Designed miniproteins, single chains, continued (5). Designs and how they scored, part 8

Each design is a single chain, and the fold is of that chain. pLDDT is the mean over its residues in the fold that is shown.

## One batch from the design tools (miniprotein)

Design m16246
Fold by ESMFold2-Fast:
Structure m16246 (fold): chain A 81 residues (1-81)
Amino acid sequence: MDKEVAETLLEMGVPPGLIAYILGKVFDPRLKDVKLNKLSKEALEKLFEAILEAMREQNVPEELIERLKENYEKALEKEHG
């Protein structure tokens, strides 16, 4: 993927405020502009974990959480193809 982490999260339906919170809490500020396919496995796992936790804290519907998980899994599969 050629999209930055923040832009990808926005397209997945994550609110801008929540994106800022996730990136500020989980990542070094320098990583907010990094493309998903340039993240280390550890950073990508932290991103996924932070998204799920933040969504749970905001009482986001499970359907939206499932969509986020699906997009994350597709990104990982494409890296191996």
Scores: mean pLDDT 60

Design m16247
Fold by ESMFold2-Fast:
Structure m16247 (fold): chain A 76 residues (1-76)
Amino acid sequence: LSPEEFVKRLEKAVDEILPKLSPEKAEKLREAVKNAAELVLEGKLSNEEALFLLRDAMKKLGVSDEDIDRIVEEAS
């Protein structure tokens, strides 16, 4: 999967769960996704490394395990 296609799928999957979060947590998740996407596009992170970091960030923000697993599957 190309970095560009990975980022596109990741952003789409994340957008589907953002309404479930408070505005503050949604903003923090958007920043985490943006930062991970930039690092992947710069070749500093693999798609798998970005998903690993985002899984941890999503857990800390209270995203359900089901929604995390869906995002990982849709972005893979």
Scores: mean pLDDT 84

Design m16248
Fold by ESMFold2-Fast:
Order: sequence, then C-alpha cells, then structure tokens
Structure m16248 (fold): chain A 60 residues (1-60)
Amino acid sequence: REELIRKVVSEVLAFGDRVTLGRIMEATGVSRGTLYRHFASKEAMRDAAIQYLDENSLPL
C-alpha cells in the first residue's frame, strides 16, 4: 500500500496536471480496479499524493 502511494507521488511530481490514470497504472503496475480500490478518484489520488508530501517534507 505505501509503495503504491510512493509511486503515485512520483508520477504527480513528474507530470502535475498532465498525469493520467494510464501513466499511474504503468508506473505502479496495478490495474485500474486496484487503484480505485485504494482511491475514490484520480483527484483523490492526486490529493493523497499532495498530503503525503505535506506530512513528509523529507522523502519517505
């Protein structure tokens, strides 16, 4: 689960507004269904990534 969040964070940092579900799926290696099991939407994935960075100023 934490590895999934880290990969989502990496993609959001790399692409910002240009990040797509396809890119996240490619980077994480999981299906669309698996992503939606952990996050309600693409916006929720982005918000979780931003919150993770805010709570962890250092990479973790």
Scores: mean pLDDT 69

Design m16249
Fold by ESMFold2-Fast:
Structure m16249 (fold): chain A 101 residues (1-101)
Amino acid sequence: MLKEEEELLKKWKEELATNEELAEKILKEAEKLAKELIELGKKTGDKTLIEVGKRLEEIVKEAKEAKKKSDDPEEREKMLELLLELRSWLEGRKVLQELQA
């Protein structure tokens, strides 16, 4: 098991649970990424980019709905898991941008 990956994901989840501003930032950046991927896919004819962008839009919608119901512990946990998934996508985008160097 990759201990470094487990510790990083745990830290990210704890940050999302305690920092509401970070959660809002992740939601906004993920919505932006989803729209950019769909637009790029339509311009290039890349069906995979459109499908990935639509998936991100769904995750953002589910996270926002779970956030509205975050007084329920089950919905709060769902929100944190969805935010963690969105954060992973955004960090993957940063890695791709760095590889352009």
Scores: mean pLDDT 77

Design m16250
Fold by ESMFold2-Fast:
Structure m16250 (fold): chain A 70 residues (1-70)
Amino acid sequence: MKPQLSEEQQKNIKALLEEFRKLIEELGPEEQEELREGVIDMIENMTDNEEVREKLKKELEELLAEAKAK
């Protein structure tokens, strides 16, 4: 799927996801689930574009799956 975001917006999204990844690594399992809910709400408020929402939610799920696999 082709994102409708500018290159700068895509870079900013990657930076936010890297920051969330670092936070997830510092948090315990219960706090990771709370963070997941909060980030999903933030994504939905950030944009009304369903493709962007789906992309960001997928990236978050991948980060959480990596943390749980360790």
Scores: mean pLDDT 70

Design m16251
Fold by ESMFold2-Fast:
Structure m16251 (fold): chain A 65 residues (1-65)
Amino acid sequence: SREQEALARAEARGQSYQPYIKRNNRLLDERLEELRREGRLTPEAIRQAQIESSREVAEEVRRER
């Protein structure tokens, strides 16, 4: 499928980014779990959590140079 091919190409090109991808997924999962506990798991909150997790990892990458 196109999605599996795109993922394979991204993984091949982003082998150096695998640790950051894993960290982003973990941060997102943690934020979603917190929202679930608070009863605030809405589509808007999920989208915001995705944006915030991506920004946090990008900031971390910039700090580490």
Scores: mean pLDDT 67

Design m16252
Fold by ESMFold2-Fast:
Structure m16252 (fold): chain A 61 residues (1-61)
Amino acid sequence: SLEERKQKLFAEGSKKLNEEIKKKEEELGRPPSQEELDEINQKVAEELRKRLAELEEEAKR
């Protein structure tokens, strides 16, 4: 169902966010700053919005 696919996208988004934060920590050798965390959050949120829009477009068929 559409709802199940949305739930899956949110779960994937949460996993992606955690992975990006971890990669940034490893890259920097320190915890990310608030500005760096905001940048990661915005990027992940934009990717999620795009995928949700694509899913909703498919559901209109």
Scores: mean pLDDT 81

Design m16253
Fold by ESMFold2-Fast:
Structure m16253 (fold): chain A 100 residues (1-100)
Amino acid sequence: SAEELAEAIARLQRIFEELREKGLEMIEKLGGKEKKITVEDYLAYLKKELPHWNITKEDVETHIKRLDKDKDGVITEEEFLAALETRLQAEIEEIKAELG
């Protein structure tokens, strides 16, 4: 139903807003003035958060490869936010396909 779809999308948006805030805090603490972190730092951050989300290590590695588009071993704030937005859009489309 339209109501169930709207509620599911709103819930996803809240989850991704929390992810964005936590990720930006990590980048602020570790990234210095240029707002850049290593793939290793981001992987360590995700491993710390993963027990609460029941995500596999393989899922984490796939996520990291999507974030590090230029293969330099560094993730910028812009790359992080773009990847997070892309994932949110993919999750919303999946929910629309199942409930719409």
Scores: mean pLDDT 71

Design m16254
Fold by ESMFold2-Fast:
Structure m16254 (fold): chain A 76 residues (1-76)
Amino acid sequence: MLEAGVLANSREELLEALRTFSGPNPEEANEILYGARLRVSDDGVVELGELSELRLTEEGELVLLSREELAETWRL
C-alpha cells in the first residue's frame, strides 16, 4: 500500500490527519502539503503525486480531484 508518511493513504484518512494536525494551525498543514505528492494508479489506488491536485480550504479541509479525474490527468 502507498504511504504518505505524515499523511494518510486515502482521501478520508488524509482529511482526518490534516484535521487533527491543522485544527490549531492550518499554516503547518499547508507546509506538509507542499511536500506531498498525489497520484492515482490503474487499479484506482490513490497515492501522493503532485500538489496541484491538493488544496486546503480556509476551514482546514483538504480538497482534491476525484480518482477518475486524477486518473485521466495522470494518464495524459
Scores: mean pLDDT 44

Design m16255
Fold by ESMFold2-Fast:
Formats: sequence, C-alpha cells, structure tokens
Structure m16255 (fold): chain A 95 residues (1-95)
Amino acid sequence: SEIEELIRKLEEAIEELKKAKEEYEKTGDPTALLEAMDRAAQILAEALPYLSDPERVHEGLGEVQKLLQEKKYLEAADKMLELLEEVREELRSRL
C-alpha cells in the first residue's frame, strides 16, 4: 500500500529529525538538522494527495521556512515534528 509506505517514511523522518535535533542541541551545528528537515519536507510533499487539508501542511511548511530564515532551528524542528506527526495520524486513520 502506498499509504503504508508513506507512514513508514514519516516514522523514519520523525526519528531522524529527533536525532538531528539532539545533535544540534549538543554541537550547535545545524547541518544534520537542515538535511533532516529537507527530507521531511519531501515526504510531506509525497503525502499531500492523501490529505484532507493540504493547505494546512503548506502553511506549516511556510512557518518552518520563516523560522529557519530567522535561525530559530529548535522552533523550526518542533514545528516540522508537529506536521509530520499530524500527517502520520491522518494516514493511519485511513488504514
């Protein structure tokens, strides 16, 4: 199932982003965090056709981008995690 594969990708992205967030908190280096966020955004884009409210994801990604431009990396990571978890739960409801 395409939905089951997307759920797996979302779960992997959530774990990767959590690990990258911890690395940033330890080192102050956003490199891994930015790479994890780019991958998360691509997975969210793949999920858009299956969502009831794709505009919510577009608005959320816009907020993440603004936070990244302001170098608010932890706030950006938390917002991205929120989006990933919301999309994962919606897709799970369709199984």
Scores: mean pLDDT 89

Design m16256
Fold by ESMFold2-Fast:
Structure m16256 (fold): chain A 117 residues (1-117)
Amino acid sequence: MEESLKRLEEALREDARAVLEVMMEDPFFRELYEAVRNRDKEKVRKIYEELLEREKELEKDSVAFARWLGRQFMLMVATRTLDTPENRAIYYLLLAVTYESLKKEEEAKKYLEKALK
């Protein structure tokens, strides 16, 4: 069990790097990463609002929504596994989106403020 968990952790770190490299090919994710890196709080808020709009639109298509949730989950795992200040901010932003989807507006606001630093 312990050896299996250690190997899983090592695999998750390698997969996290691959996920983040692939995500950097997405212009939207690259724009988010640059906004976070530059501490452009206004742009991060605009991207947050766009993520909420995209998720709301995708909810109408169960297959597209499932793919979106899977991608979001993978990105959250990757950013948490490779904990840099930029990845931590992206992780908090994705948590804020998740809480907003669950209609937990106070928690969403809390994590959005953490993402903005």
Scores: mean pLDDT 80

Design m16257
Fold by ESMFold2-Fast:
Structure m16257 (fold): chain A 90 residues (1-90)
Amino acid sequence: LEEQAEALLKKAEEEREKAIAEGDEAAALYAEAYKLAVEAQLALAQGNKEEAARLYKEAFELLAKAYELAGDEEKKKEALEGGEEFLKEA
């Protein structure tokens, strides 16, 4: 869970930075996904695994929407699958 949390946070942060640099319309969605990923990581650190799982799912869904707006269907699928896999183990 912590490893997946770190991976999600890094991915959301990288996509947020890229969207800002490119003037992407999805920039706001990347920023929101990053925020939720940070909140999920904090919940996980506090032992609130159920709360962390919910926040990660929401973050993955927002990340998928951001990728959809950017036209990246491959990354959208990856984000949605990541969220589902996380919830199965949480």
Scores: mean pLDDT 71

Design m16258
Fold by ESMFold2-Fast:
Structure m16258 (fold): chain A 60 residues (1-60)
Amino acid sequence: MSVAELLAQLLDPDPEVREQAFQELYKVDPAAAKVALLALSTSPDPEVAAFAQRQLKKME
């Protein structure tokens, strides 16, 4: 699975798909995972933004 494919799955409406995609992305490229979460934290979709903010807080 490519990094681009994992990034697309972070936008999935299924929270389990987002969680699995994040875990895999973090394993292969933790820097890309953090950058993706920062971008998603400003999403106009409140569920996506909340997901990203929760993951960023866990990484602190």
Scores: mean pLDDT 78

Design m16259
Fold by ESMFold2-Fast:
Structure m16259 (fold): chain A 80 residues (1-80)
Amino acid sequence: SLEELRKLIEKIDQLFSEMKTADVETKKKLLEEIDKLLDEAMSLIPSGPPKSKEELMAGAEVGLHMMRLSALKLEVKKEE
């Protein structure tokens, strides 16, 4: 459901915030947790083309969070 998806995104945003003050080892664990939650969020989006504006926007929001995760993975790799 869109409500369940929203709750997952809120949890992901909280974990992104935790990364700001975390050490490198904790950041790696947080990235793995975020990756798992994003996989769960993707599973809540119906397969095939979006059939509503709400469905399109939900897919776009998950996509933006996936891009942010990829960027943070690169930043953590540079900190090593």
Scores: mean pLDDT 81

Design m16260
Fold by ESMFold2-Fast:
Structure m16260 (fold): chain A 70 residues (1-70)
Amino acid sequence: SEELKKKLGDLEFKRLFLELVRQATEWVIENYGDKLTPEQLAQERAGLARTDAEIERLNKEIEDVKKKLE
């Protein structure tokens, strides 16, 4: 259905955006982790963990939508 195809596209775009956020956060931690305060570093690591959890959730939802399109 068109509705499921649109939903799939929206979910894949959201996943792509979060993957870019994840890469940016990793880059900051790797290159500037030593320049961040312990509190800031903890916030960045917590943000990375939340992003990873959301990507996993989206991957499962994307798989579900793809199966419905079969």
Scores: mean pLDDT 87

Design m16261
Fold by ESMFold2-Fast:
Structure m16261 (fold): chain A 70 residues (1-70)
Amino acid sequence: NQLQQLERDTIARGTEAYRRGDLEAALQVYEDAAQQALQLSKTDPSISQQAQQLAQRLQQGAEELRREIA
């Protein structure tokens, strides 16, 4: 499932960047993944709702990282 792989990959890459102390790289990973999820919601109607929900969760993660950077 494309959405499950996207979420797992994002968590893995985001966690790795965070462990390195690279919060800006972790933020970029979440922001890029949220855009990919939004694009999937527009191109595949069968997963549109699930892709929108994933994009919202990824955007929430990005907001949490932005608050740590600020």
Scores: mean pLDDT 84

Design m16262
Fold by ESMFold2-Fast:
Structure m16262 (fold): chain A 63 residues (1-63)
Amino acid sequence: LEEYLEEARKNPELAQRFLDAAMDAIEKRLPEIESVPSPEEQRKLLDEAFDEGIRKAREEEEA
């Protein structure tokens, strides 16, 4: 998340593209996240999916 904020400050257009990729990653994992009975665990999975999506998008854009 901190890395996303740094990218957003430096390049807001690129940050928007990363956000879109992170949202896609969350959508892919939504059924799993929603199936978790614990709100705390659900939030953790959501945060992990978001960070994973951003990292993957960042790697692909740099390639």
Scores: mean pLDDT 73

Design m16263
Fold by ESMFold2-Fast:
Structure m16263 (fold): chain A 129 residues (1-129)
Amino acid sequence: DPLEVLRKALEESIRRLREALRNRDLRTAQAEAATIINLYELAKERGIELSEQERKVYALAVAFHVLLAELAGSKPLDESELSEEEKRFLEELRRRTEEILAEQPEGLSPEEALLLATLELLEEIERER
């Protein structure tokens, strides 16, 4: 069943993202976030209805991808292409990343602070079950 395969792939990618974020494995976190984005886009194209929690995970994955690209020196994203929920997660993720860096100015890179902020938001979404 393509739907079961897609949902299983999403669950596995979310699990790997959480583990990568916890271990500060930037490369794996980036790869799994991209996989989550692609799987949710495929679900939308196939007319599969996403839960509120699944939509929030997607919005967080998009926000993480955007901020990570900005840290790597990519051109600023045109935020007009983002949904209101994606913009909200982008703003919240930026805020939490800045707060973490302000509280721990020695020993954390901006990338490590982004990984920690993303983990906190992902765990909050998972607790809304």
Scores: mean pLDDT 81

Design m16264
Fold by ESMFold2-Fast:
Structure m16264 (fold): chain A 65 residues (1-65)
Amino acid sequence: MTPEEVVRRLVERMRELLRQRDELLARGDEEGAARVSAEITRVAGELEALSRETGVAVPDIDVPA
Protein backbone atom coordinates (compact mmCIF):
# COMPACT_ATOMS: atom_id res chain seq x y z
CA MET A 1 0.00 0.00 0.00
CA THR A 2 1.39 3.42 -0.92
CA PRO A 3 1.90 6.13 1.74
CA GLU A 4 -0.57 8.34 -0.18
CA GLU A 5 -3.22 5.59 -0.04
CA VAL A 6 -2.71 5.12 3.72
CA VAL A 7 -3.03 8.88 4.30
CA ARG A 8 -6.23 8.97 2.21
CA ARG A 9 -7.76 6.12 4.25
CA LEU A 10 -6.88 7.81 7.58
CA VAL A 11 -8.30 11.15 6.35
CA GLU A 12 -11.55 9.41 5.31
CA ARG A 13 -11.68 7.73 8.74
CA MET A 14 -11.09 11.10 10.43
CA ARG A 15 -13.91 12.76 8.46
CA GLU A 16 -16.27 9.92 9.42
CA LEU A 17 -15.31 10.25 13.11
CA LEU A 18 -15.85 14.04 13.00
CA ARG A 19 -19.30 13.46 11.50
CA GLN A 20 -20.13 10.90 14.22
CA ARG A 21 -18.95 13.28 16.97
CA ASP A 22 -21.10 16.13 15.63
CA GLU A 23 -24.15 13.82 15.43
CA LEU A 24 -23.63 12.63 19.02
CA LEU A 25 -23.23 16.22 20.27
CA ALA A 26 -26.43 17.22 18.44
CA ARG A 27 -28.22 14.42 20.34
CA GLY A 28 -26.74 15.47 23.70
CA ASP A 29 -24.62 12.30 23.97
CA GLU A 30 -21.54 13.89 25.55
CA GLU A 31 -20.15 10.49 26.65
CA GLY A 32 -20.37 9.10 23.11
CA ALA A 33 -18.86 12.30 21.72
CA ALA A 34 -15.94 12.01 24.19
CA ARG A 35 -15.23 8.44 23.05
CA VAL A 36 -15.23 9.50 19.40
CA SER A 37 -12.98 12.49 20.25
CA ALA A 38 -10.44 10.08 21.80
CA GLU A 39 -10.46 8.05 18.56
CA ILE A 40 -10.05 11.27 16.53
CA THR A 41 -6.95 12.12 18.60
CA ARG A 42 -5.50 8.66 17.93
CA VAL A 43 -6.09 8.90 14.16
CA ALA A 44 -4.70 12.46 14.09
CA GLY A 45 -1.52 11.15 15.75
CA GLU A 46 -1.20 8.42 13.12
CA LEU A 47 -1.68 10.96 10.30
CA GLU A 48 0.92 13.33 11.82
CA ALA A 49 3.47 10.53 12.24
CA LEU A 50 2.89 9.18 8.71
CA SER A 51 3.05 12.65 7.12
CA ARG A 52 6.29 13.40 9.00
CA GLU A 53 7.80 10.03 8.01
CA THR A 54 6.74 10.07 4.32
CA GLY A 55 6.37 13.79 3.53
CA VAL A 56 2.85 13.21 2.14
CA ALA A 57 0.60 16.25 2.56
CA VAL A 58 -2.51 15.76 4.70
CA PRO A 59 -5.64 17.38 3.17
CA ASP A 60 -7.51 19.99 5.19
CA ILE A 61 -10.07 18.41 7.49
CA ASP A 62 -13.38 20.20 7.95
CA VAL A 63 -13.32 22.87 10.68
CA PRO A 64 -16.92 23.79 11.56
CA ALA A 65 -17.87 27.46 11.80
Scores: mean pLDDT 76

Design m16265
Fold by ESMFold2-Fast:
Structure m16265 (fold): chain A 96 residues (1-96)
Amino acid sequence: MEAEIQALLNQPEPVRKFVEAHIIAAYHQLLRETGDRERRERALAELERYIKALGIDLSRPAEELIADVDEAAATVPELDQAAVDTIKEILRAAAA
């Protein structure tokens, strides 16, 4: 966990911003989920741990997060385009 966070902080800025946007998208998706409460609570606790450790600002506007995802997709061609599109869709839905 700590080593994984340290490795992320040493990544190029577009990669770090992409991971931040992904974590924020996952957080918003879990808040909207009405399924298994115990699974959701465990997943939220794990994400909150990453959010706190990385100093992620949950108040950042979806427009900025989507721009970060687009920049990462342009600079890291190995990124799964389906994952990029999914993250952007979740962020747009959370902003609505």
Scores: mean pLDDT 76

Design m16266
Fold by ESMFold2-Fast:
Structure m16266 (fold): chain A 71 residues (1-71)
Amino acid sequence: FVKNVEFIGKVAIEEARRLGDEKAVKEIEKLTKEATKKVKEAIENGDDKKADEIVTEFSVRAGEILERARA
């Protein structure tokens, strides 16, 4: 789960940098940090379902930021 968030975040940040959108880069960096925190908390509580939901939501939100940057 944590590695999934880190990987998705890295790819999304690289794409945002390629698009030249510094605001999108910073927004995705913040989102990645927040999602990593939430995933670690869910894992500590033994809630794998919640961890998976957080990864899915993070992926969707990162995609939305990138779509806005491409506009």
Scores: mean pLDDT 81

Design m16267
Fold by ESMFold2-Fast:
Structure m16267 (fold): chain A 71 residues (1-71)
Amino acid sequence: MRALIDEYAELAARLLELPPESPEFKEVAARAEELVKKLREYLAAEKDPARRQEVIDLWRARQAELAARAA
């Protein structure tokens, strides 16, 4: 899960640098959406509340870092 969340953070950072109309932006955005879908599927399947919380905390930390970089 860390690798998936880290890949999402890298793709999200790239989206800030790419022109919104570019084919690259659309490809990177589609890949980021697929990673979010996989994360949601993992959280739905994970029965251990401690492991779910660890993934949620990591996701929140990465979102806070991205928000700070976008501001």
Scores: mean pLDDT 79

Design m16268
Fold by ESMFold2-Fast:
Structure m16268 (fold): chain A 54 residues (1-54)
Amino acid sequence: TDAILQEIMNKANSVEIPSQELIEEMRRLAEADPVGLVVVGVEETIRKQYEEKL
């Protein structure tokens, strides 16, 4: 959902590199997501973090 997606994006933007703990937390949120919106957000957040760090 939008609230969860926004929270994940805010956390990702606050760190330059996605930590192992952050990735696992996002994965848990994605698994609990009833409509798959969090899954899409997690993938986009990870990609953005990689691009910004590169």
Scores: mean pLDDT 61

Design m16269
Fold by ESMFold2-Fast:
Structure m16269 (fold): chain A 77 residues (1-77)
Amino acid sequence: SLLELLERLRAAARESWDAFIEAFRETMKAMGASEEDVERAVAELRAYLSTLSPEEQAALRERLIAALEEQIAKLRA
């Protein structure tokens, strides 16, 4: 379900960006994305993150976690 996918993404995001990217990869595959499309999306995300400072990466991850928590709360209501 969408709720289960979002809960998995939130748990991974709380651990690290690497954990989130792996959970994101598995989520895209589960949704029927091709291996080529998944690897492209992962490469683009990693490239973007590499343009950010460690502080900016941490701040972005905190915002991602908050956004996932908000969506999970809405789906549970």
Scores: mean pLDDT 86

Design m16270
Fold by ESMFold2-Fast:
Structure m16270 (fold): chain A 114 residues (1-114)
Amino acid sequence: SESLKLVIEQLKKYIEENKEYIPIGLKLLETDPEFAEEFIDIFAALVENVSELIKGEKLSKEEIKEIALELGLSEEIAEKLAEKVSDKARIPKELFRLLLEAMLGQIGLQKVKK
């Protein structure tokens, strides 16, 4: 849809403007296991809400884990994310990747500025 295209373009712009903070977000999740679990829960809720709007095809655990690993999450965090999210993820792979990158950038940015 037109609205989905606009959301994808806005996410891409946000990620490009904040890409330097993504490694900081990744490091935060790696060093703080309790925060990593909270992040996974928040991200799972976000994916569920977006999936209810998009009503796309279901992403498999394998697809979700592959995206998480490609973005730099550890195998342990990627597995936990895939287990938590796979039953709820009904969005295109591109949108899933962009949402995860944007959230990683956001938590990295917040860590640096606060």
Scores: mean pLDDT 87

Design m16271
Fold by ESMFold2-Fast:
Structure m16271 (fold): chain A 87 residues (1-87)
Amino acid sequence: MSTSEMREEAIRLANQALDLVNKGPEYLEELLEKMERAVGIFKQLDSGLAETLDETLEEIKRLVKEDPEKGLKLAQHFMNWLLSYLS
């Protein structure tokens, strides 16, 4: 996959994750899957951010189990940040 194709796929997955955040906690499993895939591609685009991305994703996974509403809010902020960085 080219760098441009990887970036486009990461943007697509992040936007899908944001749509799932708006649909609510019943889509949490799909949301986490889309986020993990977006983060995985992003780590291939910028290996220097891999540790920070993994730490943020782990915190979101923890928070969605303890407080799904707060977890969804953090996921929304994280996906918006990724989209801003990819722009």
Scores: mean pLDDT 82

Design m16272
Fold by ESMFold2-Fast:
Structure m16272 (fold): chain A 80 residues (1-80)
Amino acid sequence: MRERLERAIELLEKAKEYLERGDIEKALELTRQAREVVEDQPLIAEGVEEAERYAERGDIEKAIKLLEGAITLARQLIES
């Protein structure tokens, strides 16, 4: 579990970097990989899925904020 959550955080942080650079396609590849890793964590998976929808709409600022929320939840689960 912990290793999977750490991998998801790494993928989501990289996705955020790509969104900040305007590389939406690469960011979406990384968020989809992160969702597979956290499939058993519905609150994190839902947050990532919502971020993907905003990114696809071109609402990059909202997508980044949602990814930051998902990263925070994943970090909290590791610390528990």
Scores: mean pLDDT 84

Design m16273
Fold by ESMFold2-Fast:
Structure m16273 (fold): chain A 67 residues (1-67)
Amino acid sequence: DELHKKAVEFLKEKFKKLAEFVKKKLPDATVEIEINEDEYIKLTVKTKERTLTEKISVEDAVKALKA
């Protein structure tokens, strides 16, 4: 499915850029990207004080691209 492939690639690039941005602003933070191409992409940012998680489903991304 072409839309599925485009959604996955779009999310990968978006989260990669976001992770790079976070690392520049919070160099002591641990940044992890989890990719499940069939379900979701997840970004986890860990600092000494908190853990922040951003998760986007591939299904929702495909729906957004169909708009």
Scores: mean pLDDT 78

Design m16274
Fold by ESMFold2-Fast:
Structure m16274 (fold): chain A 94 residues (1-94)
Amino acid sequence: MEELAKKSQPVADAIEKALEEARKTGKPVLVAVRYPDGTLLVFAADAEGLIAALKPAPGSDARTSKENIDRLMELAEKYGAPEEVRKALEEIKK
């Protein structure tokens, strides 16, 4: 997901803010970012760095993993992710 973040300034900023918040609180932070083309990126970060990331896009070569989806869902349930993140993960899980 680093290459993806480099292509979009708003995504890079969101990742950096999540990492800083996780380091300050000691808890994982989950974020959902929607690109202008409608592509959705969901990721989780903790004090050690990026835990999991998922970018599902029809026709994209981006690798998707049920392991990453399950990890993000688990973190959302444990740490109370924003409703936008939870809705994004449910949409992807379909």
Scores: mean pLDDT 64

Design m16275
Fold by ESMFold2-Fast:
Structure m16275 (fold): chain A 93 residues (1-93)
Amino acid sequence: AMAAEIAEALEGVDKAREAVERAIAAAREDPAATSDIARALAALPEEERRRLLAELYREAAEEAYRYYTAQGKDELAEAVKAKLLEYAREYEA
């Protein structure tokens, strides 16, 4: 049961990252056709955008950890946090 929940949550994180990257790409092509956040991220210089994304993924990792640990799902909390921190590190490299 827990393994399936972890797999679903990690797939959700991957899909969310893909959606964020697609939204940024779409904002660069047509700013009017996207969210304010995606538009703001697309308008930033590459280095500043990478830094902000790293900070956002680190914050998301802490929020996800608190959310799942509050439900007693410690293994799920650790897995999701690790995945989000991995993405943060990719943007910091």
Scores: mean pLDDT 80

Design m16276
Fold by ESMFold2-Fast:
Structure m16276 (fold): chain A 68 residues (1-68)
Amino acid sequence: DRRRRLLQRGLDLSHRQSTTQDNRNVRRLLQGGLQGRFLPMTRGGLLLGLRSPSVSDDLVGLLRQAVG
């Protein structure tokens, strides 16, 4: 339930709200999504990552940790 709301909120925030809140929301989605193989379905999170180098760094860090 909360994970679905967080995902939907992340998508809304990527279009409506401030970058700071978006980045935090996307990081949470990336962490949860990565563990659940959910990341590729998170278009909002990916879109923010592509636009923000900060989020890209977080994504790279998570991928490096997951891959090892």
Scores: mean pLDDT 53

Design m16277
Fold by ESMFold2-Fast:
Structure m16277 (fold): chain A 63 residues (1-63)
Amino acid sequence: SDEQAKIRADSLMEKAKQADKLSIDEQQKYLMEAMLNSARYSSTSDTFQKAADTLLKQVEKKE
């Protein structure tokens, strides 16, 4: 459902903010999930894309 997609997107955003506490494998897993879900759920695509961008910045430490 759309509500479950929004809850998942919010959870991925929270994981993205804590990405430096996650293993590289976990960071890549959440990034891939965010990217795939942004393509599948148009109503929550923006949130999933923001989560993906945040994960990328955390992996690179904004560098």
Scores: mean pLDDT 73

Design m16278
Fold by ESMFold2-Fast:
Structure m16278 (fold): chain A 88 residues (1-88)
Amino acid sequence: MSEREKELIAKLKEDVEGLVRAAERGEVSKEEVEEAVRNLLGLGKKLYEEGYKEVAKVAYELALELAKKFKLPEELIKEAEENLEKLK
């Protein structure tokens, strides 16, 4: 992995951790968490198409974790799982 890929992964993990803490405090709505998951899924697809497979995998794993933790629509969980399966 390049330094840029490591930086992107670290930033994604930090941003998601911050979002989880904010949601647990009631500072962000379930709808805002759902939007963040949709954004992570879109980012993962773009990164995969650009050849950043490891960063895409992390984006999908974080999207799946958020979707399951906050009991988001099953569509988002399935999309994250299907994209992760393609990366095996």
Scores: mean pLDDT 83

Design m16279
Fold by ESMFold2-Fast:
Structure m16279 (fold): chain A 96 residues (1-96)
Amino acid sequence: SMSEIQQRREETLAKLREALELIDKAMKDLTSPEGRENLIKALKLLAELGVVPKETAERMIERIENGDFSDELIKEINRAKERVRLAIELLERQLQ
């Protein structure tokens, strides 16, 4: 039913907002243990939601765990964040 579809979209929207918040918190201190943990949690959640491919998330997580914070990784994180923002905007429109 449409109501069941709306409920699933609302649940997905809540999880996407959680992932975005985790990324934003992580980006304030990317090299800290807390920042790394928040970013890894966000990437795992985004892979579960299908926003980021699982193999892409795993590659990014490995680089984060190894402390390989390159400009390329930061750029990939910003692309993931933009994809989440667009997914939120799309779902918000579909719920209205």
Scores: mean pLDDT 85

Design m16280
Fold by ESMFold2-Fast:
Structure m16280 (fold): chain A 62 residues (1-62)
Amino acid sequence: KEEEIRDLIRKTSREVLKAVAEGNPEKAREIIDKGVEELKSLGADEKTINAFKNAADKLIEA
């Protein structure tokens, strides 16, 4: 369970960085939204989901 959550966060973060590198912040936001829904499906708690959102926002600003 925790391994699946971490793998999903890592994969989603890579896709977000790719979208940002391509100059497409809207696509990055869409990837984040889908990642949040997938995390909820895996049973991630609200604190983990909020931490992911905050980290992803920093990736977009980087």
Scores: mean pLDDT 78

